# Designed miniproteins, single chains, continued (2), part 57

Each design is a single chain, and the fold is of that chain. pLDDT is the mean over its residues in the fold that is shown.

## One batch from the design tools (miniprotein)

Design m5960
Fold by ESMFold2-Fast:
Structure m5960 (fold): chain A 81 residues (1-81)
Amino acid sequence: AALAVAKSGLNNAIALLKAGDLATAISNLNNLIAYLSKLTSATAKSVLSLAKNALAAAKAGDSASAISELNSALQILDAAL
């Protein structure tokens, strides 16, 4: 399922941010955003918005805000699954 793939991407990005691997986390978030941008569901659009916020925070070096945004995206996905 497309949303299960998105959940895997979110979990991987969170793990990379927690590990301090900011460059790989940014790359992962860019790939996730590209994937989500092809989906048309309201859930996917909400997750996309939060993933974009997380990417902006990660690029600013704010891993805590990035993780918070991605955890919010996981809550939306878990409610839809």
Scores: mean pLDDT 84

Design m5961
Fold by ESMFold2-Fast:
Structure m5961 (fold): chain A 74 residues (1-74)
Amino acid sequence: SLGERMKAAAEAGRKKAEELGLSRDQINAAEAAGAMLARGASPEQVKDMLLKMGLSEEQAEAVVKAAEEALRAA
């Protein structure tokens, strides 16, 4: 279901941000990023949002990749 896909992608984004040692606000943004990707937001839009939250380009890419891998597995 869409809800299960959103949950999986959000969890993957959150876990990757936690692994990277990011702040709580950045972890929350990564969780939201995963849910947005599951709902059909473009990777480019989601990366832009993460960069505005203070993630580096490499960190934003890692979060998006983790969420996309979770969506492929779900």
Scores: mean pLDDT 86

Design m5962
Fold by ESMFold2-Fast:
Structure m5962 (fold): chain A 95 residues (1-95)
Amino acid sequence: SPYDEFEKQREEIARETQERLREILDRNPSVSDEDREFLLRLVRLIAELSRNPTIRDRLRQGMLDYVKEEYPEIYEEFQRLLDEMDDRLLELLKK
């Protein structure tokens, strides 16, 4: 059904985004194990909140601010990754 296809595509976007984030984190061992798991969980949560833009956008901005301050070396790649996820989710929501 269209609903099942939406949920399937949203889950795929979340999974692919988490996999790409793991690759970024694997190249940057300066990121603590605690923050690694935290960032992966928050990326998943942002994707799950795709239909709640106010909460999603606040969480997204908080993550970007945190990464910019604590891990500036991954900030540009991380921001780009979130922008790509947002674009994919936005296209999915237009259907």
Scores: mean pLDDT 83

Design m5963
Fold by ESMFold2-Fast:
Structure m5963 (fold): chain A 96 residues (1-96)
Amino acid sequence: SEELKEQQKKRIVAMIERKIAELREKNLSIEKVRELLRKYQEMGGPLTESEIEEIVSIFEEIVDNPNLDFSALPESKLQKILKALDYIEAALLLER
């Protein structure tokens, strides 16, 4: 139903906003994110070089646009952002 799709989108937006807030507290540079993702890849993480650069580009877009309204984005772009943030979190866990 359309109502379920709207609720799912709201959930995805809330998750993205939370993950971005957590990453801002860690004060990560674009270059540090690239380094973390490459280490994740070297340890057998399922990321290609092109996927790493796509994730870095998404992170850079978010950092450069602090007033970005995620609720205005299509679900397909929100899913890509969420996936990118999930990979950054996974890479950070490997440094613990």
Scores: mean pLDDT 83

Design m5964
Fold by ESMFold2-Fast:
Structure m5964 (fold): chain A 65 residues (1-65)
Amino acid sequence: GDAIFQARLATFPPDVAAALRALRDRARALYPDQSVTEAIENDPELAQQFVAVGEAYIAQQKAAA
């Protein structure tokens, strides 16, 4: 599972990739017996942090256009 996540992170800017990796690691630390998807479903704050990183990246791309 981790190899696919790392390969996908390589397509993002380093700052975005670092933020996503940190959130994944936090999810695993808080919910070691759950998948990242289950952790997001059970923790609205964690879900919002993932959404915020995605929205910031999209906004950055739109501002560059």
Scores: mean pLDDT 74

Design m5965
Fold by ESMFold2-Fast:
Structure m5965 (fold): chain A 88 residues (1-88)
Amino acid sequence: SAEIERLAARAAEAFRAFMLAAGVSEEDAELGAQTLLELVRTAPPEVVKAELEALKAYIESIIPSLSPEAQEAARRLLEAIDALLEAL
C-alpha cells in the first residue's frame, strides 16, 4: 500500500540518520537504508515484522553505549519502526 511505502521510506531515512550519528560511513548508511526499504517491499509481512522487531531489540540494547546525538537518532528510528509495525 502507499501508506506502508511512505512509512517504510521514513523508517529507512531514520535508519540512515541513526547509522550516520553512530559513526557509520555515508556509503554504508545508504546501503543499510536501501536494504531495509527493499526488505519491506519484497518480503512477506511476517518476515518484515520479525526483522523489524529484531532490529528494534538490537537498537534498544545499544542505546546506553551511544553518544547523546546517536541516542536521539535511535529514539526517532524506534518511533519510525513502531509506526511501520502498526501498519503491517
Scores: mean pLDDT 89

Design m5966
Fold by ESMFold2-Fast:
Structure m5966 (fold): chain A 118 residues (1-118)
Amino acid sequence: MKVLVAGLGDSPAVKELVDRIVEELRKRGYEAHGVTVPGDLEEARKALLEAIEKYKPDVVVIVVDSSNPGALEAAKRLAEEIKKKYPNIKVEVVGVDLYTQEGIDEAIERALKLAEEA
């Protein structure tokens, strides 16, 4: 099973979380790939679709900073577009509180559960 973890935005904290989720998935025997996509919705859509075509994932996890409601709404819109275009791909948006260790740990656990249930 292949998992694509996509971080929305150019935040170093989002990139570090993507890298950490990818590492944890790989430790559990999944084929996992990480990508950071631009915060701009049009560029994010293009980059995310390109990554899906390149990696052909079974699961897509979109990681987004939950303190940015506009980014969270954009991530949810992208997830719905992917579900419509690729009905066999399981897609989830994981909003993360990047300012707490508990929020980071919950985001990692949620991403792992999505892969296990796929």
Scores: mean pLDDT 82

Design m5967
Fold by ESMFold2-Fast:
Structure m5967 (fold): chain A 66 residues (1-66)
Amino acid sequence: SEEKKTMETSIKIAVKLSKSKEELEAVIERILKAFENHLSQTLPKEKAEELVEWFKEQGKKAVEEF
């Protein structure tokens, strides 16, 4: 989906710009909150929750692999 592509790109940029795992976690959390706000206003609850869960999993993996 277009949303997943945008979210994945945001994580990749965060990884490139972050100097530490702590900084990366903070940046990913800020991105997540922005997406949660946007998705809650634009998508049905079930679809918004699915995308948020997927993003949390991708972010956790990015931090673990950092």
Scores: mean pLDDT 83

Design m5968
Fold by ESMFold2-Fast:
Structure m5968 (fold): chain A 75 residues (1-75)
Amino acid sequence: SQLNQIFQQNGLSDAQRAQFGRLARQYRQAVQNNDTASANAIRAQMVDFLRQQGFSDTQIQTIMNIIDSIVQDEI
């Protein structure tokens, strides 16, 4: 919910949020498969996407920390 609020407050469209969600899902799959090379590549794509949407480096770091927390939740 917090991640969704950050995206809405920073003006991401539903389509942009869906695109980021697909990247986050791919990132989670790579991490779960211990595919470090793919995980690092997808993480870089997520960071680049957020930067292109106008997020600051501090905001990107906060968002990626939330994503990493979610990815570590194996339940």
Scores: mean pLDDT 81

Design m5969
Fold by ESMFold2-Fast:
Structure m5969 (fold): chain A 85 residues (1-85)
Amino acid sequence: VKEEAERLAELAKTDPQAAAIRFVAYTVRAVGDYLDGKPEEAGRDFAVAAAIARAMGDTETADFYLKKAEELGAPKEVIEHAREL
């Protein structure tokens, strides 16, 4: 998660279209994990999506998904890391 989130934040600077596609992919994965009874994994996926949105300059979307990650029980370390990207 950490390494992937950092890579995706860099992608937002070099290829915003690819970053937008990865953002959608992570939100879809998060929903799938939640439906599969894996709320913590869903939270981790939403935290990555939030990091991508923030790197793209969409702070409102980033804040929304970061809050969802917290509500789903993503570890505090994952939340803090996503805020720094």
Scores: mean pLDDT 78

Design m5970
Fold by ESMFold2-Fast:
Structure m5970 (fold): chain A 58 residues (1-58)
Amino acid sequence: SEMQEEFAEKQRRDEAAIAEYLAEMDKLIREGKLTPEQIKALQRRRRWIEELRKLQAG
């Protein structure tokens, strides 16, 4: 189905966008614009995303 192909393409694009988004968050952390709680939440989310990627890719 067209929807399945669209979902697959969206997933690839979302993976790239997530990596770029996390890089921007790292920049904000360096600039000191985030709270300590937000920093810890982002670090946990990053680790979780990395684990998910490993599970998906093998």
Scores: mean pLDDT 72

Design m5971
Fold by ESMFold2-Fast:
Structure m5971 (fold): chain A 91 residues (1-91)
Amino acid sequence: SETLSITVKDIKGEEKTVEVVAEPSDTIAEFAGRVYDALEPKDREFAIEVVMAIHMVFDPDEKLSNYSKEEIQEKVKKAMEELKKVRESYE
C-alpha cells in the first residue's frame, strides 16, 4: 500500500489536499472509488468533482502503478481547474 496526496482546487476555488491509501495493483476505477469513499462523508460535491476529473484524464481499466504520484496529482489538478473555468463561464 502507498499514500497518494492530491492537491486540487474545488469549484469554489479553495485549495484542498486529499490523502488516500491505495494499492499499486488497484485499477484507476478502484482508486477513484477509494477517493470517493474518503471524500464523500465530508463533501459529496467535491468527491464527485475529483472522481470526474480522474475519469476524464485516466483509463479506468489501467493499473494505478502505470502512473507516478506526481503525474496523477498534476493531471487531476489540471482537470479540476478546467472544470472550474467552465463553471465560471456560466455567470
Scores: mean pLDDT 77

Design m5972
Fold by ESMFold2-Fast:
Structure m5972 (fold): chain A 80 residues (1-80)
Amino acid sequence: SADEFVSKVQEKLSEDPSISLEELLLITAEITGLVQKLNRIPSVEEVREALEKEPAISKEARELAVKIVEEEIEEIKKKS
């Protein structure tokens, strides 16, 4: 489910000590907003574009979030 997707991404991001609480909350909010707007799990490219527009998210945090999103989407596809 889309809610499970968001939860898994947030959990994995929270495990990385290089991610600030502010960045974690901003990344989670952007991904949640995309899920609500699209009414589906967003693509890797849609997530990347949304995070690039947020100036408070570092390039390093963005790259990590995109990697985690890609891995979660791949896991969903492998089970289909």
Scores: mean pLDDT 83

Design m5973
Fold by ESMFold2-Fast:
Structure m5973 (fold): chain A 85 residues (1-85)
Amino acid sequence: EKEVLERLRELVTGALNAAKQGKADLAIIYLEQAIRIAEKLSDPELREKVISLLNKALEAVKQGNFDEAAKYAEEAIRLIDEALK
């Protein structure tokens, strides 16, 4: 469980950094990997919220809206960090 959260945080951070640099293809790769890992979360409420945010970030990247993608990724990281405490 902790390992899943830590891996998810790493992938979402990768997506955030790629989005801030305008690297759409790289951000998409990180977000798709993050969504797959988020599906393994044992808490259904956290899983639903994180997957929703990551899908919104993915949609924003596909539309070239990197600022919105970064905001959704930052919100997902905040929820992951709360779950790690």
Scores: mean pLDDT 87

Design m5974
Fold by ESMFold2-Fast:
Structure m5974 (fold): chain A 92 residues (1-92)
Amino acid sequence: MLSREEIEKRLDEIAERANRIEAQVQKLLSEGKISKEEAGRLLRKVTETSMLVNAGYALLLYDAPLEVLQKVLERAERSLEEAEKLLKELEA
């Protein structure tokens, strides 16, 4: 099982990658390379990822059990992977 410090580091990495996806989506939208509907689908998944990361940080702050932290991290990682896949499909 991951330590609290390892979970925090992974949440930081997920937050950074989610922010990069959001920035890229906004750039593609501003350049007219994707539709508002495509941007909306990606931004919803990025928002879900960010909400899960923020939930993870709150749980760390309130000393939640490691099992609860691990489940939130796994869900955040899965949400990020789905967002990265959607972005790659739109850039193809």
Scores: mean pLDDT 87

Design m5975
Fold by ESMFold2-Fast:
Structure m5975 (fold): chain A 73 residues (1-73)
Amino acid sequence: AEADRIVARTRRLLDGAVEEAKKNPEKKEEYIERVRGLGDGTAKYLRDNLGDDEAAERVRQLTEEAVKEIEKI
């Protein structure tokens, strides 16, 4: 389904952003901003355009996990 593909792609992008933040700790705040923007925009799209509140919530959870991991750097 489209929502499942979007969630899977978003997970890959969030994981990549975390790894990039670990390599560039001086840009930690910039990566947090990018991660939040990606997550919030994707969750809104899933809810508003696909009507998939469950997928939107999964993206919100993945986003918060990524932010917490970057904050620990």
Scores: mean pLDDT 87

Design m5976
Fold by ESMFold2-Fast:
Structure m5976 (fold): chain A 97 residues (1-97)
Amino acid sequence: AAGVAASVAGLRAVTDEIAELLKEYDPEKAEKVRQLGDEMVAALEAGDFETARKKFLELQKVVDEVEIEDPEKRQRLASLTVAAGLLLIAAEVERSL
């Protein structure tokens, strides 16, 4: 179960970075991402992967709605969003072992 704890910690860190990056462009959506990150972490800790996946899809939608003109920040945001999805999958796989 150490892998699930590490994935949860990583997911929290990644969603916090997404929220901080979005804060410059849309502080209301940054707060929504932070809330969704908290809800995903809570769902993963409860073993509710279906809810965690639904919250991740909501987070992706919120991120996609933000206009970012800086190509480096857009690339970082895309990479962080992919990392969040991979950490969610890692937590599910670790729990199934």
Scores: mean pLDDT 82

Design m5977
Fold by ESMFold2-Fast:
Structure m5977 (fold): chain A 76 residues (1-76)
Amino acid sequence: MRQQVEEIARRNQELFDRLLEEGRRNPELGRRLGEEIRRLYGESLIQQGLEWLRNDIGRAMSNSFFINGYLQALSL
């Protein structure tokens, strides 16, 4: 799971940059997205996503809530 998420992130780095820009322009959408992901997939999958983020040097330390929500979805 974590390995696949990291590979997707590398391959789609430009998409992550765009998502970061959207999050900066509209943080409310980022927050709502994170809430919907929690409702749909539950705590165990969220924990797996957060564990991946903590192990991704650089990103985990600088991620906004918006990016965190997207990375959690990708770890599914």
Scores: mean pLDDT 50

Design m5978
Fold by ESMFold2-Fast:
Structure m5978 (fold): chain A 99 residues (1-99)
Amino acid sequence: TPEKLKEWLEKAEELIRLAEEMIREWAASQGWRVLSITMIEADEERVVMLVEVEDAEGNVHHYLAVLTPTEDGYLLEVTPIDPKTFKPDLSRVERRFFP
């Protein structure tokens, strides 16, 4: 129904907003500055974003950030992107839970 489509869209929009907030909190907790956040994929189950951050030394890093809602809150997974291959390094994924 049109009402279910609207509900789905509102949930996706809320997840995008929460993902941006949680990514900024993650970066700030390390003393890093967020330079850009680019949405790759968003639905009611997850948001996937490309994040560009500057560390305390002025070096720029790229991360793939995935926010997944759970029963008890939100799981943020941040994975560094290899600058030579442009692929996420899944061996270096960092997970943070936001209740």
Scores: mean pLDDT 83

Design m5979
Fold by ESMFold2-Fast:
Structure m5979 (fold): chain A 74 residues (1-74)
Amino acid sequence: SVDELLEKAKTSAVSGRPLKYGEAVVDEGSGAVFDKRDVIAYYKAKGIPVDANKTVVPALSPDTVAELRALAAA
């Protein structure tokens, strides 16, 4: 479940920063956990308009998750 994924995750997959309750997002398709701030920073870097609450509240798209994973691996 999403709650189990959030409970088990300690750090963001992109930044390595500690996760806080309400500051994490889960890709429900893959189970990956990211810091909400990293997702917002990614969208800003791409020049995409961002609403922090609306953009990151639902699960991330597979394309966004793939790009975030690639950045984390680099």
Scores: mean pLDDT 58

Design m5980
Fold by ESMFold2-Fast:
Structure m5980 (fold): chain A 77 residues (1-77)
Amino acid sequence: MSVEELVAAIEQAADEAGLPSDIREKVHKLLEEARKADEETFKLLVVKIGNTVLQASQEVVDRFVTALERALAAAGV
């Protein structure tokens, strides 16, 4: 999977999960940094994105995980 494919999958999952606007903005900022990052920095940013999503309610987190799994499957992963 390319960085671009993973970023697109995370963006799709965030939109489908209905993340709160403050969490969504933080995730979008981290994704823009991830697009510009080297592989090692990208891995750290993915962890930060995950931690940011975990600040949402359990219901929103569950929707995000399900949406991410669907987006990754659609990308052939």
Scores: mean pLDDT 79

Design m5981
Fold by ESMFold2-Fast:
Structure m5981 (fold): chain A 97 residues (1-97)
Amino acid sequence: AESREEILKREEQGKKYGEEVRKTVEEIIKENPEFQTPEAKEAARDAVALVTFYAVIFGDLKTAILAALNLLSSPNLYDPIGVEVLKLLAKKLGIEI
């Protein structure tokens, strides 16, 4: 079982990753006019929230992005805009997926 200190450090790291993800996705939206619609911006915000959630759980950004991609690629939760945003996020951060 993780100690309280280990949990808090992982949560703090996950929040830092979430902020980096948020800023990177904001740049992706600026660079790609197709993501500037209200629907695409909502999908992008949901993708950022999902990666942040997994980053807090795993404490690792690559694992968080892969987990979010797997979820948004599932038949019941498929979000093509979210998937594309996360692929561009990984590319911009130099993360191999």
Scores: mean pLDDT 84

Design m5982
Fold by ESMFold2-Fast:
Structure m5982 (fold): chain A 95 residues (1-95)
Amino acid sequence: DGEEMDRLLKEISRLKENEDPEAQERRKELEKRLTGKISSLLVLSVMLSLYKRGKMSKEEALKEAEELLEKLLKKGEISEEEKEKVLEELKKALE
């Protein structure tokens, strides 16, 4: 949600002022998680938009979302829990 993304952004900003190697590694980890969060939200947004415009069925939107989220998972940009959460949010939004 927005609170989680805001928390990630604040932590990344705080770590930018710290030149310690541990702080830099933590920053890279958080930046990767932020990228994954943005990508997963874009998947949700695009699939909902295509469905609402009649360009994609509910089944097609869910399948495409699952395939895109699986690619993000394989890159280590999201967790399996985040993938499941986004798919459940999409299912609820698709009725």
Scores: mean pLDDT 81

Design m5983
Fold by ESMFold2-Fast:
Structure m5983 (fold): chain A 79 residues (1-79)
Amino acid sequence: KPPEIKLSESARNSLYSDEQAKAIEESANKLIKEENVPLDIVNEAVSKVIEESKKRPLSPEEIEKLLKETAEELLKKRK
């Protein structure tokens, strides 16, 4: 089966809302399935976005943008 990003209950509980967890999961899986981003890059981007989301309540739209931007930066820096 294709790899899929799922947040643990602990990660979900550390976020401000279930909507944030859903936004992270949906955006991460979109990067894997539609944009062919490597799984390791997506996992690293997800970890960074979770840490940022713990500092303040981010909207689902902000989470999607941050995850895409973080993944793009990671792809550019890995040479």
Scores: mean pLDDT 77

Design m5984
Fold by ESMFold2-Fast:
Structure m5984 (fold): chain A 110 residues (1-110)
Amino acid sequence: MVTVTWSKSSVTVAEGGSATLTATFSEQVSEAAWLQQKPGEPPVAIGSISIDGEVKLHPRYQGRLTLSRDVANKTVTLTLSNARREDSGTYYVQAVDDGSRGEGVELTVT
């Protein structure tokens, strides 16, 4: 089972600003899925990135989300530009390989 470690436990950004979420895996992961969860709702997949650098983004986030990874450091990064209040929620990164996801990180748009 892969463990996920966040660089920050919570992130606050102003509406129209940019937020960066960075996670490190305990083991190498072939594909990482990014999920967003709002209170009272199930998590929804918003994008994924493979070890080969193939990126898939949910159409709602195209143009505002950038996904990248550092394979050598087992690190994945999500950058959200032009933040909206509706982007607030708990974000997870899941190792598609075994379904492992750790505790989430809270994003607040003010």
Scores: mean pLDDT 81

Design m5985
Fold by ESMFold2-Fast:
Structure m5985 (fold): chain A 71 residues (1-71)
Amino acid sequence: MAEVPPEVAAALKALGAEPREADVPEPEVQHPGPRRYRLTAADGRTTEATLWDALARAVASIAGGTAEPVP
C-alpha cells in the first residue's frame, strides 16, 4: 500500500485496473521532474495524471495501453 503513489493508484482505478505493490515501483527522483500524461488502457479508457516518466510507463504497462505526455 505505502509503495503505490496515490496518483498512480487513482489513474489505475480510472482505467479499470487494479494495482499490486510489486507492479508499481516507488517514485525515483529524475530529470525532468513529473509531467502531465494522458494514459490510455487497452479497452480505450483514458485518464490524465501528473507522474514521473517511469511511473507513467508503469501505469500504461499495467493497464495494457499507452502513456503520452500532454503539453
Scores: mean pLDDT 67

Design m5986
Fold by ESMFold2-Fast:
Structure m5986 (fold): chain A 100 residues (1-100)
Amino acid sequence: SEIEKLAKEAEEVLSQITDPEKRRLATAILDALIRMIEHSTDPELREKLIEMAKKIIELLKQGKFDEAVRVAREAARYALEHSDDPVTKAIAQALLDALE
């Protein structure tokens, strides 16, 4: 599964983050994105969230934490604007609140 592969790549990058606070926030970001992807029934929204999650993982691998947080905010806002699912919207709002 593409989602299972994404979750594994997320776990691997999180294990490489040495700063505890950055690791906690990155964990919240990737957990929220994977949950939003799993709840998304709209193929276009799902594809966009997968692309953004992959970009966040790449940025985290490069140590570009602030850029990863920016993409996470964009992903959460995109989900709020384009999802009809109350659970996906709740996850997206919780992520935005965590990034403030």
Scores: mean pLDDT 87

Design m5987
Fold by ESMFold2-Fast:
Structure m5987 (fold): chain A 100 residues (1-100)
Amino acid sequence: MKIVEEIKKLLKEGIEKLSKYDSPFAKQARELFEQALKEIDKSKNLKDIIEIVKMTIEALRYLLEKYKDSKDPDVKEVAKFTEELIKKMEILRQKLEEEA
């Protein structure tokens, strides 16, 4: 399914970009993407994939809230990147739900 492949690409690109940062925020966000990718690869149906994507988005939003008051420039860069990834994942999730 083309949209599932696009989600997997987005997760892999996120992991690669986050690997350039050493902050705890970047490490936790990368671990969430790595877990989501593994769970999607093991999933046998579209409904499970949609749920994994939803849970990953909510976990990322939780991390953004946790680190929102950080004055660390690296944390701010990771937050900006994570926010853009969430927006892209939300669009792809909506497209998956339309095909379900």
Scores: mean pLDDT 83

Design m5988
Fold by ESMFold2-Fast:
Structure m5988 (fold): chain A 89 residues (1-89)
Amino acid sequence: SEVDKLLKEAREYYEKAKNLLEQGKKTGDINLFEEAKRYAEKAMELAKKAIELGQKDPSKKDQLTEARRIYAGALAIKKEAEDLINKLK
């Protein structure tokens, strides 16, 4: 289904955002924080679309729960990346 495809893509972008943020913390590379932010924003966009479509289908309750988790997690990564970018100027 389209919900499952969006959720899979959201998960992939979310995991990439997490990995980029952690790598940035280890290396101090501002470009990795900027990439983490972009990947997190894409994960949020895809998760939001999955939530909007999943709300119309009662069989997608578990997918909705995961999409909301991914959205919240990606938002947290975005905020942390923005804070770290600002500290590095």
Scores: mean pLDDT 88

Design m5989
Fold by ESMFold2-Fast:
Structure m5989 (fold): chain A 74 residues (1-74)
Amino acid sequence: NAELAAALLAARPRSSTLTALGPRDEAAFQADPTVFFRDLRAREGERAVDALLAELAGLLPPEIHAQAVALAGR
């Protein structure tokens, strides 16, 4: 989803988690945020996904954060 990808890019400088992403992870969340969250969960576990979503709650508009939560649940 283009709006979520753009919002994640805009939040990147204010998110320690997103700032630590390599080019492959950044390309993944731009192309398909569902794939990004799935890969993060597989690599770092549920706690990493939950921590990122909690951080993003302070950085993203509520509607965009709700989209991230919905996509991360898969």
Scores: mean pLDDT 75

Design m5990
Fold by ESMFold2-Fast:
Structure m5990 (fold): chain A 74 residues (1-74)
Amino acid sequence: DALRYEIEAGVHEIAAAVALRLGDLKTALEHYRKAAEYLRRAIDAAPPGSPLRRLAENNLRAVEKRIEELEKEI
């Protein structure tokens, strides 16, 4: 279920944002990595060309960029 994976990714993105606000870069990185895993599952489960797949692809790009930025700081 693509929507379920997208929701799971969203939960981890919120947790990562909270960790960043608290200055916990390592916990934020762990949550963004979990979000990326769920977004990849959402992409695989969504029909090609669907709005859900496009949303998951856009979210994955954003999350991967945050992971790259955080890995440079740790």
Scores: mean pLDDT 88

Design m5991
Fold by ESMFold2-Fast:
Structure m5991 (fold): chain A 60 residues (1-60)
Amino acid sequence: SELERARAALERERARSVENITALAKKLGWSDEEIAKLIEKTQAQMDGYEERILAGVEKE
């Protein structure tokens, strides 16, 4: 279904975003603890956005 494909795509984008944020923060000299806190906040924000996106995709 389109909903299943959307979920899979969002999971891949989430993993990619976490990797990119981690790499950038390390280059900027952030500590592992600071990076972990940033990732937690980013994931919480992404959860909210993903719920809104998936609600739109369920329109059939």
Scores: mean pLDDT 78

Design m5992
Fold by ESMFold2-Fast:
Structure m5992 (fold): chain A 110 residues (1-110)
Amino acid sequence: SMLEELRELARRFLELSRRHGGDVGARALVHGLRHAVRLVRKYKPEYTLEAEIALGMALISLAVGNLINDPMYGVELALEVVLKTVEKYPELAEPFIEGLREAIRLVEEA
């Protein structure tokens, strides 16, 4: 299923973020999630609000991780927000899969 593909990409992204640094992972995830929201606005505009709420919650999660000096905790919370959003709105699976693929690419190039 698309949700299982998204969960596997999230696991791979967490592993890469632990290797490259949680701050690198957090930055890559922000870019990937913004890319996902741009895809939602273009191809599934009826879900724009839900995607923007998910992005906002993920950004808050990353900010919390930074505040407590545990950026990996922030990355883990942000990914949980993404997974729960797609679980509730399966129509968002393809945009968020593309967003996580972009985040993975950015971490690998760091």
Scores: mean pLDDT 92

Design m5993
Fold by ESMFold2-Fast:
Structure m5993 (fold): chain A 88 residues (1-88)
Amino acid sequence: EKKKLIEEVKKNLEKVKELLLQADPSLDAAKLEEGIKKLIKWLEENGDIETIQQVARDLQLQAEALQMYLAGASDEELEAWVRAQQAA
């Protein structure tokens, strides 16, 4: 189960990286990849199942927020979306 959650985190991190580079192509892709490797290693060494599930969900929400931003969402639309996610 932990391995499946780590793979989900990896997929979500790659999606966030893709969206960040789309938003700002001047970002250092190698630095982003280094950060991803460090986070995955930390989760493998220190993360329990609950922590890894939370990180996977947080990254999914970050990817959705970035997609909304790239689609031209206003600050008000992003704030409304964040509030909707927190109201669960």
Scores: mean pLDDT 78

